# Designed miniproteins, single chains, continued (4), part 49

Each design is a single chain, and the fold is of that chain. pLDDT is the mean over its residues in the fold that is shown.

## One batch from the design tools (miniprotein)

Design m13676
Fold by ESMFold2-Fast:
Order: sequence, then structure tokens, then C-alpha cells
Structure m13676 (fold): chain A 82 residues (1-82)
Amino acid sequence: SRTERRLEFTKKFLEKVLPPEKAQEYYDEISKVTERREEAIKAGAPLEEIVKLNKEETDIMRKVFKDAKVTAEQAVEIAKEL
């Protein structure tokens, strides 16, 4: 599925920029938000709830960038090599 491929890509990215333990912690956090979003979509949740979940994922990625000491621009370049 698209979601499965996105999570695989996210895992590879995290493993590239963070130590294994931190990569696993952020991956677990992102996976939980992704699962909640999929369940909300299946349940026909309001757009506001989906937007909130998207923001939660964005906030996690912001923490990843800070912890990895990479800019969003650098993250895009790293992602292209995966």
C-alpha cells in the first residue's frame, strides 16, 4: 500500500540520519500517528481531525530534524539518495 511504502521510506530516512535507538523511537511515534490517521479516515472523521493528525506527524518530523541536526533542505537531498 501507499502507506506501507511511505513508512518504509520514513524508516530508511530515520536510520540514515539518527542513531538506531532514536530512529526506532521516532519510527514508533510516526507509525502510531499513521495508524490513528488511517483509523480516523476509515471512520469518516471530520477534515479537522485529519489535519490535526497531519500536524502531529509534522511536529514529530520537526523534532527529528532538530535531533539529527539537519535542515529541511538537507533532509530533501538525503531523501533523494534513498
Scores: mean pLDDT 85

Design m13677
Fold by ESMFold2-Fast:
Structure m13677 (fold): chain A 73 residues (1-73)
Amino acid sequence: SKEDVLNELRKVLEKNGTLDTKQAKEFAKRLKKEGVTEDEVREVFGPLFDSARSGSELRRIQGNYNIVLDELK
C-alpha cells in the first residue's frame, strides 16, 4: 500500500540518513506505482533537510529527493 511504502522509506532514511542512487530509484518506482504525491514525499524529506549537519549531507538528501520527484512526474 501507499502507507507501507512511505513507512518503509521513512525507516530506511531514519536508519541510514540517506539512500544510495539505486535505493532512491527503486523507492521512486514503488512510490509512483502506489500513487504517492509530491506533497507526501515532501513530508518525508522535510525533517531530513532540517536535521542535515553538513553541505555534503544536504546535497545527498537533495539528490535522493530529486530522484524521487523526477520519477513521480
Scores: mean pLDDT 82

Design m13678
Fold by ESMFold2-Fast:
Structure m13678 (fold): chain A 83 residues (1-83)
Amino acid sequence: RNSEIGKAQLFLEMGVTGPEGDRARRIMQELNIEGEQVYKQSLSDPVKKSILDLSRQGYSQDEIAEKLGLSKSTVSKINKELS
């Protein structure tokens, strides 16, 4: 489930076209409506603030990702965006 979401996001970021790109767009479109309940809701202001607070406490992005069940790249992106 989560690995397929990650692959779909990667395909969209790479600008993949054809059947693979179409499938990725469908997955991300469905997740855009429900994704906030899965990802953006979990990564919304309270969770993003938690990531920033942990980073300020000296936790590495790897440790924050492990504690919150997120990918290191996701934590890095959010931390950079919020700091």
Scores: mean pLDDT 61

Design m13679
Fold by ESMFold2-Fast:
Structure m13679 (fold): chain A 120 residues (1-120)
Amino acid sequence: MEPAAMGAVGAPRAGENIPKEEAIRLAREHIERIRNSDSPEEALRHAAEAIGYAVLAGDKKLVEEALRAFEERLRRLGYEVVEVLETEADGKRVVKVIAARPEHRAFGERVAEVARAGLA
């Protein structure tokens, strides 16, 4: 219903002259958009943007905050973040499947890292 707000949503490019404080602000705006997403696809898109800006800012806490917001939103939408295991343990089955598109590869890698830590 309201068009023309999408032009400012692009991920920052390598070498862009974006101040660290602006990158932090944009990361937080995308984290809020994760919380208001109505689909896992929208949540993933905003999570990828938030992580991109958080990485540009060098802020590991913002990366973890974005991942947590994404996982919570997926659970509220009835989805789970799962990683595919190579083998099955009889009597205790743990399945982890990353529901990430190839375009969000970096985000998928971080989700896998968090999932592996949860298994340790």
Scores: mean pLDDT 63

Design m13680
Fold by ESMFold2-Fast:
Structure m13680 (fold): chain A 70 residues (1-70)
Amino acid sequence: SAADRERFRRIVQQGVDKIVEEGEKRGLTQSQIDVAIQTFVKKAQELWARNGTITEEEAEKLVEESLKKV
């Protein structure tokens, strides 16, 4: 539904914001932050496609995983 898509977009945006804030705190380059964002968004979209939903907890774990790879 439109409401489910909007909720998904809000959860994804919150995850992106966390990657930017945490990446800046860790001294990551803009290029590393961009790679982490791309990885996170791709994985979140794949999870949404498979399960029809994503939770805030699942998004938080994907944020941490994406930051560890850069």
Scores: mean pLDDT 86

Design m13681
Fold by ESMFold2-Fast:
Structure m13681 (fold): chain A 119 residues (1-119)
Amino acid sequence: LKEKLEELLKKIKDEEIKTGVQAVLAVLNKDEKKLEEYVKKLEEALKDIKYDPESTEVPEDFSAKELFLLGVLFLVQGLKHNSEELFEKAIAWLEEFLKKTKDELLKELAKLLLELAKK
């Protein structure tokens, strides 16, 4: 899994999507310092986005990129805290991202992240 994420990371051009993948790799590598750095960058990118953190429903008006970044943030926090609730949120948001994205590279990326969330 890590090797495939590292290979896909090299092909991603969007800096915020790269940061999301780097955050996942940091938590898998137990690199707390890099994880904190990447989570802060993701939180800053999402700062102006309004969502209900208690809701189980994924909003329909979110862009593919917003769905990806929030899905990754939930996944990273789920992995850090071993939280079933956060894994369920990550799965919901990343599955909606898969429906909206037309980028085959990002679809492959989301499928790998979904495998990680479902374990």
Scores: mean pLDDT 80

Design m13682
Fold by ESMFold2-Fast:
Structure m13682 (fold): chain A 90 residues (1-90)
Amino acid sequence: SLEEQLRRLIEAAEALVEKYRDKLSEEAIKEIRKLLAQAREALEKGDLETALRYLREAVEKGIEALKDDEHGRIVGEILLQEIERLEEQL
């Protein structure tokens, strides 16, 4: 389902924040985690559009924060492509 796909993407983004924690500023980590928490809350309420919006913002912030890390940036961009695919279904 769209909800299961979105939940998995939120979990993947959470895992990436932890994996690249040493390459992210404290500020970036706090902002990204806040956006992911808002995405999760919206998903739990069935608001898929709002959940995707917060998830997209979190991932875009992560990509910018990891712009000098080739692997982290590429993984973030792949996640963004998955988000864009879900957006087309709403």
Scores: mean pLDDT 87

Design m13683
Fold by ESMFold2-Fast:
Structure m13683 (fold): chain A 83 residues (1-83)
Amino acid sequence: SVSIAQQLFRQGRYQDAFKYAVRSLQSPDPNTRIQAIDILYQIAQQDPSLRQQVIDVLRQAQQDPDPSVRSTAQQRISQLQQM
């Protein structure tokens, strides 16, 4: 659940939050996948050691069947590359 990823993120447990956010990208609900992309972006901002792993996962999300998921992933990758 993306809610678990958000809870772990609030606790500063970034590696665990990353694991659950990645799992949420497999959700059949595109809104859940968008929320997972947003939490992955926030994880990369708080823990630079996870930044490359986040970018790699977001690049996979650019192949998503949903156009809103793809555009969100592209935007977040661009923002991370500008940092």
Scores: mean pLDDT 90

Design m13684
Fold by ESMFold2-Fast:
Formats: C-alpha cells, sequence, structure tokens
Structure m13684 (fold): chain A 90 residues (1-90)
C-alpha cells in the first residue's frame, strides 16, 4: 500500500493551550510518522480541560504504539494521573 495510515485528531481548547501544543506538534508528528501514521490536526475552540483530555488520549495512543510493553489501562492511568496533577496546579 502506497499511503500511510491516516489519523485525524480534533483538539478542542482555548487558543493559549493550542499555541502551547503547536510547540510540541513537530515532535508529535515525527513520532507518529515513525509509527507509519500520517497525522492531521484540527483545532476548535473549547475548554482547557477538554484540550488536556484530548492531548492525553493522543499521548496514550502514542505510548500504546511505541512501547507495546505496557497495558493500555496502565498507560491511561498514568496519563490521567499526570493530567490531575496539572489541573491541581491551576
Amino acid sequence: MAAAKKLDIVLAGPPEAQEEFQKLLPSIKERFEKLGYEITFTFEEGSLLEFARAVGELLLLQVEEESKHVKPEEARARIERELAEVEALE
């Protein structure tokens, strides 16, 4: 097959959070391209919490594909913990 597996990700969040994520975008895109994915991002207005959860889901997917040594439930628990810690700081 000539085309890579396509992944379209919708991120809803405040513009400030989107700007911070864009700083990480090249790194995230490169990681997914290494995994054989062609990744596209669509940004929409939303809450910081919605954005954090969407980013958490994206990172969970990345960890699942890259590691293969950790159960998805464990990876999710780690991401949820990290998100809760960030939320507690705000």
Scores: mean pLDDT 69

Design m13685
Fold by ESMFold2-Fast:
Structure m13685 (fold): chain A 62 residues (1-62)
Amino acid sequence: GPGIEEGARLGYEGGLAAGGEAAGRTAKWMSRQAGLEFGDEAGKRAGERGLRSGLEAAKRAA
C-alpha cells in the first residue's frame, strides 16, 4: 500500500545520505519489510526514522 511505498522511498533517501548506495538499499529493504509484516503505517514510520537518522549523519559529516 501507499505507506509501504512511501516508507521504502524515505528509507532509501536516508540510507543514501548516511552511507551511499549500499546503506540506501539496506534501509529501503528494512522499511519495506516492516510494512509487509506490520502494515503500511509501520513501513512509513520506519522510513521516516531512516530519513531522519540519515540526514543527521550527513549533517555531522558536513
Scores: mean pLDDT 79

Design m13686
Fold by ESMFold2-Fast:
Structure m13686 (fold): chain A 76 residues (1-76)
Amino acid sequence: TIVLKDGDVLTLKKGETLTVQAPAEGGTLTVLSGKVFVRSSSGLFEVLEAGDSVKLKGNETVTLTALEDATVKFSQ
C-alpha cells in the first residue's frame, strides 16, 4: 500500500493493480492517460479515463486496476 502525497504521479501497466491510501485531508485522483478501474471499501466503484477525476475521503484505501497503460496524479 502506497500512502499518497500531493503531486504524486503513479504509472501502471495494463493489468497491474495498486493499493493506495489517501492522506487524512483526502484529495483528488486524476487520470492523465489510459484507463483505470477504481474501487474502495467506502463504496467507490468507477472506471476513469484520461481527463477524469475522483475525490478520495481522508484515509480512504483505494485499489487501482489499470485497464490500459495508465498515468494517474494525486492532488490535494
Scores: mean pLDDT 85

Design m13687
Fold by ESMFold2-Fast:
Structure m13687 (fold): chain A 66 residues (1-66)
Amino acid sequence: DWVREAIERVAERMAEWLVSQGLPEARARELALASDAELARATGLSVATVSRERERIGTEVVEELE
């Protein structure tokens, strides 16, 4: 099921990105699929920045699974 695989890959990549922004690994995993507003609060980034990064990761994951 490509949808489940896509969700899992997006979650993993979002968690990796959040760790790169300075979040602890456990917190990053917890927030990997959270809302853009929640991620913005946790990282100190703008909602627009979070939304753009999530869209980039999502697009790359979908293209990888085609």
Scores: mean pLDDT 81

Design m13688
Fold by ESMFold2-Fast:
Structure m13688 (fold): chain A 68 residues (1-68)
Amino acid sequence: RLEEISKVLAPYRAEMEAAAQAVRDGNYDEAIAHLDRIIAGLEKEKDNPAAQLAIKQLRYLRDRLRAL
């Protein structure tokens, strides 16, 4: 659920906004670094299904940015 994912991502909201800003600035390496930090934090909550979904989505986004 989006609501559960939002709760899991709440501590990382500032980091997610920083990643989004880096993408807008064309700084994909910086965006990837922000995404890697969020993923590492979420992996501490790996038994939470919402955290697992968030990790999958963030890894997909990170991999797309690496392909640019």
Scores: mean pLDDT 79

Design m13689
Fold by ESMFold2-Fast:
Structure m13689 (fold): chain A 104 residues (1-104)
Amino acid sequence: SLLEQIRALAQQLLAALRAGAPEDVIYALLRQLVALLGQAYDQLGRREGREREYASRYAARALQLIGLVEQILLARRRGDAAARDAALADLAALLDDILAELAA
């Protein structure tokens, strides 16, 4: 299912970030995840008859996701392990929230 693909890709993104994978790998996973989220929020919005509301939610979630990934990469470039680990925890929580919202 689309939700299972999003879950798998979210887990891959977190694992890649924790493993210190190259930035091009991280950005490729992020782009794929953002694209699948767009599809999921669009489908949910149409099913619920709330296309505008879910388009707005998608935009907010995409910005939060991109922002946290950029914070992790910035902390990594600076060698700031504490900031990296804090942003990773925030990203994991955001991904859990997104998956719960899409499963509702």
Scores: mean pLDDT 91

Design m13690
Fold by ESMFold2-Fast:
Structure m13690 (fold): chain A 68 residues (1-68)
Amino acid sequence: MSEEEVRELAELIGEARKKQGLPELPEEVLIRQAKGILSAVPYEEARKLIEEGRLEELERKAVAAILA
């Protein structure tokens, strides 16, 4: 994964959370979440799920892959 992909995904997560009315997270937390997701899920797949508003499904997939 690249630093650019991590930053872009962190921004997308932040924007998706705002659209869903969720509390703002610190940038450092969003970056950690993006790194965790990208360690288990390809960037293209993660980006698609966020764009479709499927944050809960993305989190489930990332957790399942990390625990496997």
Scores: mean pLDDT 76

Design m13691
Fold by ESMFold2-Fast:
Structure m13691 (fold): chain A 55 residues (1-55)
Amino acid sequence: MLAERLLAAHRARDFAGARELIAAAPSGEVRAALAELRRRLGDAATAAFLAGLVA
């Protein structure tokens, strides 16, 4: 579920919302969601999204 919410935030360019989702989730769920994002978007696109969250 977290991966789908992060994908929705990515499509909406909602970096603040994505940051809140990651902060609220347990570390295991975040790890699983990031692995799923890498499978769907690829490593480069996932890294760019994560860079946007800390900018």
Scores: mean pLDDT 79

Design m13692
Fold by ESMFold2-Fast:
Structure m13692 (fold): chain A 122 residues (1-122)
Amino acid sequence: AGRELGEIAREVALEMGLSEEQATLVGAAVESATTIALIELGLLPERLTGDPSALTKEEVKELARETLRRSVRKLLEMGVSAEEILDVAERAVERAVEKGLLSREVGERTLRIVREAVREVE
């Protein structure tokens, strides 16, 4: 789910004229935001956190949050606007929902998380 949405976000970014490096960073940001959304909605698969030697849901969420913030910061430093980042994320979410890859609830939570990260980094 998260990886698939990240790949769609990368594809959308390339279609919108972002570079391969910028598209990869947008993909990472959207994938991370989706992971956080899945955890917050209680939809993360148990097998990712059920092993006592594996990362906890909270640890996975913190790593995803760090990746999201770092990716957004680097995009802004590279001259990608906040509006462009959000436009890619919105288009990617709509495309993924239309393809049945995620629910609209997960998509809306993902977009909120991306918007919050953009505000924190600006």
Scores: mean pLDDT 82

Design m13693
Fold by ESMFold2-Fast:
Structure m13693 (fold): chain A 95 residues (1-95)
Amino acid sequence: TIAFRVTTSSGHTVYVGVSSLPLGPIEEKDREDLLASAALHRDSGAVGFQLSDGTGVTVASDILLDLSPEEAANLALEAVEKVREQGLSLPQVSL
């Protein structure tokens, strides 16, 4: 797993773990899977889903505890999209 520190447009810091790079495009199914994960798991401070290419993705942040499932899913999608676009240009962290 490769992990990145991402700053969102809202100024929140989140951590994105991915099983492989590069990330494929985020599809509508990925958005739906992430919303389902956020509804079930955001109270743990993490949401996880699998992209259509089979890549596992986890987004973790304490802010997820304070958000609705839809807000948590949108924040996580923003962070994953930044990893997809910027990849190794983002700060890499050990988890």
Scores: mean pLDDT 77

Design m13694
Fold by ESMFold2-Fast:
Structure m13694 (fold): chain A 82 residues (1-82)
Amino acid sequence: PAALAPLVKATTTILTADLEVNDKKVERAKEYGIPVVLGTAAADTTQEAVDYFREKMAEEGIELYLADDLEEAEKIVEELLK
């Protein structure tokens, strides 16, 4: 069961390891106010891109969490769901 239910007070997380699909996941997170976990270890993920997403998420009041790999992202999601 994924952390995607909008009925849970924006304490659920959208996990993304796919940068090409990330924009759609970001738009969905804005719509539901769901925190986003972004994988930062991808070769095409730069600090500038991370800062850009952080600023955009902050404007919408959405929490952004950064993870170097999928294992770290899963740990963050598990802690957020406790």
Scores: mean pLDDT 52

Design m13695
Fold by ESMFold2-Fast:
Structure m13695 (fold): chain A 87 residues (1-87)
Amino acid sequence: MTITPVLSSEEALKIAKETLEELLKRGRVTEEQAKLILEVIEKFLSTHEKVTPKELGEYLYKEVPKEYLNQAKAVLLEMAKRILEKS
């Protein structure tokens, strides 16, 4: 239960895209928020072969506006749940 999930960059990006698409369809994020969060995630993953949700969260906090932080956190939590369900 205390193990932090470690993802390949490709797997993390796929999960992020799926999560953002679902949240966008449900109106939980705006198109602008989803686009910005995805761009930040893609930028981080392009320089990392493996990533943890903690590392991604720290990067998102630095790069996204504070007003988007709740949406970024929701994406990270849903990504973490999906990873744990598959692992």
Scores: mean pLDDT 75

Design m13696
Fold by ESMFold2-Fast:
Structure m13696 (fold): chain A 82 residues (1-82)
Amino acid sequence: SVEEALKKAREALEAVRSGDRETALKYINEAIEILESLEDTPKARRALGHFRAAKRNLEKGGTDEQVIAAVEEAIRDVEELL
């Protein structure tokens, strides 16, 4: 559900803020899987784009600030789906 994706996104944000990038990646992957199971809309594609940006930054050694910014954008996009 959209609510579960939002919950996972918030858990990912807290994990990055605490320096737990591995846990953040887990929750971001879970949020992506949930959103990919929903109807393909422009707002859902935007949220997916921001989660994928966060995932890429975690996997390729981007800064915590870059990951946080991407997750915050994704949270905003997911809130618009509610």
Scores: mean pLDDT 85

Design m13697
Fold by ESMFold2-Fast:
Structure m13697 (fold): chain A 96 residues (1-96)
Amino acid sequence: MLEEIRERLIAAGVEPEKADELVELIEKGLVDPRRLLHGIALELGLPVGDDLEAMFRDPRVLARLAELLNSRSAGEVAIEAESVLAFELIKEAVGL
């Protein structure tokens, strides 16, 4: 499972060292891959709630994830995605 995630990230253009950094955070339970991908999809204005595998196959989500991971730490990318997800959930809850 984690090796498959790593292979998909590298195939999408993520640097191997950056892919390894993200995989390590997921394995330690510090990053939830579903929440990460939901945050990125929301940032891009794409539909959310699809299964994790479908989101990892979307070339737009993968391209954005590769751009972010190659320029930032995996932890920073995860925090930004979580912030987007939290904002959209709050916005929906208050009817904005």
Scores: mean pLDDT 76

Design m13698
Fold by ESMFold2-Fast:
Order: structure tokens, then sequence, then C-alpha cells
Structure m13698 (fold): chain A 64 residues (1-64)
């Protein structure tokens, strides 16, 4: 799975949260998730682990 595919999957998993939060909060969550996914892939983690960590980080950003 490419980095672009990992980022797209993170966005797909976060999309159901969009109507529950402000546009600003949602964009911040996407940015944090994308950053986390990129770092995880750079660290040699699997695509699934990178997606999992990115979604967790994005969700924590929404909850903050």
Amino acid sequence: MSLEEVIEEVRRRLEPLKPAVSDTTYQKALDEGERTARQAVEEGLSAEEAIKRAVLKATQTIAA
C-alpha cells in the first residue's frame, strides 16, 4: 500500500466524524492523522499499523 493510499484510507475512516465536529476541528484531525501516517510509514510500520495509529491520533485530536 502506498503512502497516498494510507492517507486516503485514514480520511475514509474519519469521514463519518465530519458532521459531528466543526470544520476547523475536522481539518485539524485530518492534518494530525496525515502527519502520523507519514511518520509511521517512514518508521517502516505496515500500512494497517500506520492507518490505525493515524486514526487514533486524529480521534484524540477531536476529543481534545
Scores: mean pLDDT 81

Design m13699
Fold by ESMFold2-Fast:
Structure m13699 (fold): chain A 91 residues (1-91)
Amino acid sequence: MLSEREIFKHEISLAKSMVEADPFFADPEILKKALEVLEEVEKEFKEGMTEEEIEELLRRIGKEKGLSEEEIERLVLHYRAAREFLRGLGL
C-alpha cells in the first residue's frame, strides 16, 4: 500500500489535472497561481493531517498567492473531488 505522502502526491497531481481542464481557470495568470498553491500545499503537507487541515492550508496559501475567495473555493472542490475519486478506488 502507498504511504500517506505518496497518496497525497497522487491526489494533488489529479487536482492539478482537474484545474488545468477547468474553463474557470482558463486565464493563464490565475491558472499559474492555482497550480502554485497546489505545489506549496504539497510541500507543507505532513502525514497525519486531516482533510479539514489540508483544506485550511489550501485556503491560507491561496490567500497568500492573491487568489479570490471564489478561486480558492473552486480549488478546494477540485482537491476534494480528486481525494474522493482516488480513495474510492482503494488508493
Scores: mean pLDDT 85

Design m13700
Fold by ESMFold2-Fast:
Structure m13700 (fold): chain A 84 residues (1-84)
Amino acid sequence: AAEVARARAGIDRAIEYALEQAKKVGFESRAQELADKARTHLDAAEAGDPVSARRHLTEAGVYAGLLMIFAKAAELGNEAEKKR
């Protein structure tokens, strides 16, 4: 029962960080798409049956991970452009 709450807290923190980084480089809308997908899976884990909850938590984690990678790539791209 506490697993979804812990996963949501961790994923929400990752989303917040990634959105902050993406906003600095102008890619907030793309980051928001991944954040929405992660949150959709968290909501499904909370509302669904216990058997599917772990699958939805795993999917939410994957989208949060992609969001972090995307935000880092956007940050690096913006820094490279500022030097030109």
Scores: mean pLDDT 72

Design m13701
Fold by ESMFold2-Fast:
Structure m13701 (fold): chain A 73 residues (1-73)
Amino acid sequence: ERIERALEEAREGAKEYAEGKAAGDGVKYAAGALRAIGAALEAALLGKKLGRPEAAEEAERILAENGLKASFD
Protein backbone atom coordinates (compact mmCIF):
# COMPACT_ATOMS: atom_id res chain seq x y z
CA GLU A 1 0.00 0.00 0.00
CA ARG A 2 2.55 2.66 1.06
CA ILE A 3 4.94 1.75 -1.78
CA GLU A 4 2.10 1.92 -4.33
CA ARG A 5 0.96 5.29 -2.94
CA ALA A 6 4.53 6.65 -3.07
CA LEU A 7 4.95 5.48 -6.67
CA GLU A 8 1.65 7.14 -7.63
CA GLU A 9 2.74 10.35 -5.87
CA ALA A 10 6.01 10.19 -7.84
CA ARG A 11 4.06 9.89 -11.11
CA GLU A 12 1.85 12.86 -10.20
CA GLY A 13 4.87 14.97 -9.22
CA ALA A 14 6.73 14.04 -12.41
CA LYS A 15 3.67 15.05 -14.46
CA GLU A 16 3.46 18.37 -12.58
CA TYR A 17 7.19 18.91 -13.22
CA ALA A 18 6.80 18.24 -16.97
CA GLU A 19 3.74 20.53 -17.23
CA GLY A 20 5.43 23.34 -15.28
CA LYS A 21 8.63 23.08 -17.33
CA ALA A 22 6.67 23.17 -20.61
CA ALA A 23 4.65 26.20 -19.40
CA GLY A 24 7.66 28.06 -17.99
CA ASP A 25 6.03 27.99 -14.53
CA GLY A 26 9.03 27.93 -12.20
CA VAL A 27 6.95 27.31 -9.06
CA LYS A 28 5.07 24.39 -10.65
CA TYR A 29 8.14 22.63 -12.11
CA ALA A 30 10.14 23.10 -8.89
CA ALA A 31 7.26 21.80 -6.74
CA GLY A 32 6.66 18.92 -9.17
CA ALA A 33 10.36 17.95 -9.19
CA LEU A 34 10.57 17.96 -5.38
CA ARG A 35 7.33 15.98 -5.07
CA ALA A 36 8.43 13.41 -7.68
CA ILE A 37 11.95 12.94 -6.25
CA GLY A 38 10.73 12.82 -2.63
CA ALA A 39 7.98 10.29 -3.37
CA ALA A 40 10.33 8.19 -5.54
CA LEU A 41 12.91 8.11 -2.72
CA GLU A 42 10.18 7.11 -0.23
CA ALA A 43 9.08 4.25 -2.53
CA ALA A 44 12.71 3.08 -2.96
CA LEU A 45 13.45 3.17 0.79
CA LEU A 46 10.17 1.40 1.68
CA GLY A 47 10.88 -1.20 -1.01
CA LYS A 48 14.32 -1.88 0.49
CA LYS A 49 12.88 -2.14 4.03
CA LEU A 50 9.98 -4.41 2.96
CA GLY A 51 12.02 -6.68 0.64
CA ARG A 52 10.65 -5.23 -2.62
CA PRO A 53 13.79 -3.84 -4.35
CA GLU A 54 11.86 -3.52 -7.64
CA ALA A 55 10.20 -0.42 -6.14
CA ALA A 56 13.48 1.52 -6.51
CA GLU A 57 13.74 0.47 -10.18
CA GLU A 58 10.13 1.56 -10.84
CA ALA A 59 10.73 4.88 -9.05
CA GLU A 60 13.87 5.56 -11.14
CA ARG A 61 11.91 4.65 -14.30
CA ILE A 62 9.07 7.06 -13.45
CA LEU A 63 11.57 9.90 -12.94
CA ALA A 64 13.55 9.07 -16.11
CA GLU A 65 10.40 8.97 -18.28
CA ASN A 66 9.74 12.59 -17.27
CA GLY A 67 13.29 13.92 -17.70
CA LEU A 68 14.40 13.67 -14.06
CA LYS A 69 17.56 11.76 -13.12
CA ALA A 70 18.00 9.97 -9.80
CA SER A 71 19.58 6.73 -8.54
CA PHE A 72 18.57 5.09 -5.25
CA ASP A 73 21.05 2.18 -5.02
Scores: mean pLDDT 78

Design m13702
Fold by ESMFold2-Fast:
Structure m13702 (fold): chain A 87 residues (1-87)
Amino acid sequence: AKAEVEKTPVKADGKTHSAKMTVTVEPGDGDVVVEGTATDGAGNVSTGLVEAKRSESEALGGKPYTSEGEVAITAETEELTVEAKLL
């Protein structure tokens, strides 16, 4: 399984902004859950989950299946760290 997160510019404008996450599973993988964590420079933390199921790859005839999700944060600072972790 492979997990990626796009680093999106964040503004401290009182609005919720999202970083896109993708997870890809292949027939050799099990069901995969990715936890995304967004942390701003003030110490605010938001988490999100993205799941990709092996059955989706099997339904594609054993081709890789990519699932997409987002970590959303209302940041107090423009400094943002976004990380993705396989669970």
Scores: mean pLDDT 72

Design m13703
Fold by ESMFold2-Fast:
Structure m13703 (fold): chain A 57 residues (1-57)
Amino acid sequence: MLRAVVKEDVRAYGSPPRELKKGTVVDVHGEIFNGDFLVVTTEDGHVLLVPSTKLEL
């Protein structure tokens, strides 16, 4: 699975929404909204949408 690092603190969209701190490592599963958001999972298993500009691949 592709790994990415959060570039700056961001409030990710999900149920519930989750704050991701700069430096958090996430697994990338795909893109949505024509690449504007990435579908990620955290180490704790939460599925979130993060703006692609907030992640370093």
Scores: mean pLDDT 79

Design m13704
Fold by ESMFold2-Fast:
Structure m13704 (fold): chain A 66 residues (1-66)
Amino acid sequence: SMAEELRARLREAIAAGEKRVVLDFPELTDEQGAALGRALREVAPEVEKRGLTDFEVDVRSARPVS
C-alpha cells in the first residue's frame, strides 16, 4: 500500500540519519494525504526512539501550470 511505501521510505531516511525527507506527489489526493498521515503516525515512535529532534518531512504537490 502507499502508506507502507511511505513508511518504509521514512524509516530508511531515519535509519540513515537524514534530517529531511522530500515526498513528491503528482496530485495530492485525499487518499494520498490519509496514507501519508498513517505513515507519519506509524513512524513517530521510531523518531522518538532514535532521539531525533529536528526530523523534517517536506510534502510537494504538482507544479502549478502557468
Scores: mean pLDDT 72

Design m13705
Fold by ESMFold2-Fast:
Structure m13705 (fold): chain A 72 residues (1-72)
Amino acid sequence: SRAAARARIRALLLELAADPANEAARQETVGLAGSLSPEFAATGVPNFLAAVRAGADPELLAELTAHEAAEA
């Protein structure tokens, strides 16, 4: 389901925030992002994160911001 895909993407994005070089996590994120929006899959992980930060997914942005604050 899309809800399950979004939950997994959140977990993967937190993992990628800790290790951006994790290729397996990058590939899984791109595949799952395609289940939410084809545009996200087409742009790849860095552009997907930029889209989330630009307001494409406010819920995921809030979670990413909370994670970054906790890591600071």
Scores: mean pLDDT 62

Design m13706
Fold by ESMFold2-Fast:
Structure m13706 (fold): chain A 66 residues (1-66)
Amino acid sequence: MSPEELLNLARDLLELAKRLQDPRVVQAAIQQLEDIRTELIKQGAPQEVLDEVDRIIQELRELLRE
């Protein structure tokens, strides 16, 4: 999967978590995004892509605080 496809998957997971408002879905999305981040690092993705994924992970973590 390309870095662009991984970033699009990350965005889709964030939207799904926001719609469902289920803490279990949010936790699963965070775990998948950590795996996506690791894969992006292995592929040598640009820092801008890594920063966007980190932002999405942080937004998901904030959903768990509410």
Scores: mean pLDDT 82

Design m13707
Fold by ESMFold2-Fast:
Structure m13707 (fold): chain A 56 residues (1-56)
Amino acid sequence: GKADVERGAAQLREALEAGELSGRLAGLLVQHFGKESGVPELGRELGEELRREGGE
């Protein structure tokens, strides 16, 4: 559900801040979680945010 995707995005953001993965990979993972959770639009939106944040 939406809460699962939002929680996944939060965990990926923490890993991104720790330098454990790229924003591109984080974005792809969130998009996949969104699709699997039945909310592909939310996954796509959050994935775009993580890609932008990871570019810093």
Scores: mean pLDDT 80

Design m13708
Fold by ESMFold2-Fast:
Structure m13708 (fold): chain A 100 residues (1-100)
Amino acid sequence: SRRDELLEELNRRVEELKEENELSPEQLKILEETVEELKELVRSMPDNPSPRDYTTLYATLLRMVDEFGEMVKDKASVEELRRAAESGLAYFRELVEELK
């Protein structure tokens, strides 16, 4: 299903981020907590969202992971990472809630 494909891609991108970056314990905690909430949101979705919705959800997930990695490379503070993660989760939650 498209939902399962989103979960697989999220897992793949998160593992790549961990391999490409030396994360502090605090950064790793924020990433892992954010990923678990994202997985819960994805699991709450219909199995096969429309192609349009799927594309938006896919792009949003990839952007969130990429932005986290960029912030880590740019030496963002733990507070900045946490705020970015919270903002991203809120936006992704709104997208999921629009699926009927």
Scores: mean pLDDT 85

Design m13709
Fold by ESMFold2-Fast:
Structure m13709 (fold): chain A 78 residues (1-78)
Amino acid sequence: MSELKKLEQEKKKEEEKRKKEEQEKIIKTAKKLMENAPTPEQMFVYSVAIILAQQGRLEEAIRLLQETSGLTRAQILS
């Protein structure tokens, strides 16, 4: 059925779009935190989070930002 194949393609496109949007938000948040980091150690951690996000390791990047900055997942993805 051609309708089922179209729904599967739309689902894949939506998932890729969501991952890209989350990646961009994580990188944006990490860059802001890096610019306002009071120590070189925190700047380094935020730079690692950017690299993880660029590699598609979004959950690891979010976790690192949460542990270092104290921000919630919602704040990182806003």
Scores: mean pLDDT 77

Design m13710
Fold by ESMFold2-Fast:
Structure m13710 (fold): chain A 83 residues (1-83)
Amino acid sequence: SVEEQIEKFKLWLEKLKEMKDTLSEAQKKHLKLDDPKEPMVIKVVLGGKEYTVTVSWDTPAEEVKKALEEAVKAGKTEIDLSK
């Protein structure tokens, strides 16, 4: 289901953040992951439809999940959660 796909995306994002936190500060800088406010654009396919999600590293994964659920219900394909 789309709801299950959204939950899996949230878990993936949580794992991505967890992996980032295992990197040294030098590694984060080399990979350009050292700015928690820098927006990153992620494309995700839910129910055969492509969604574009813009987040920062400090955006909670639960907030991303909620925004995706709301976007799917509203028929929106673009979500910006960067501040």
Scores: mean pLDDT 76

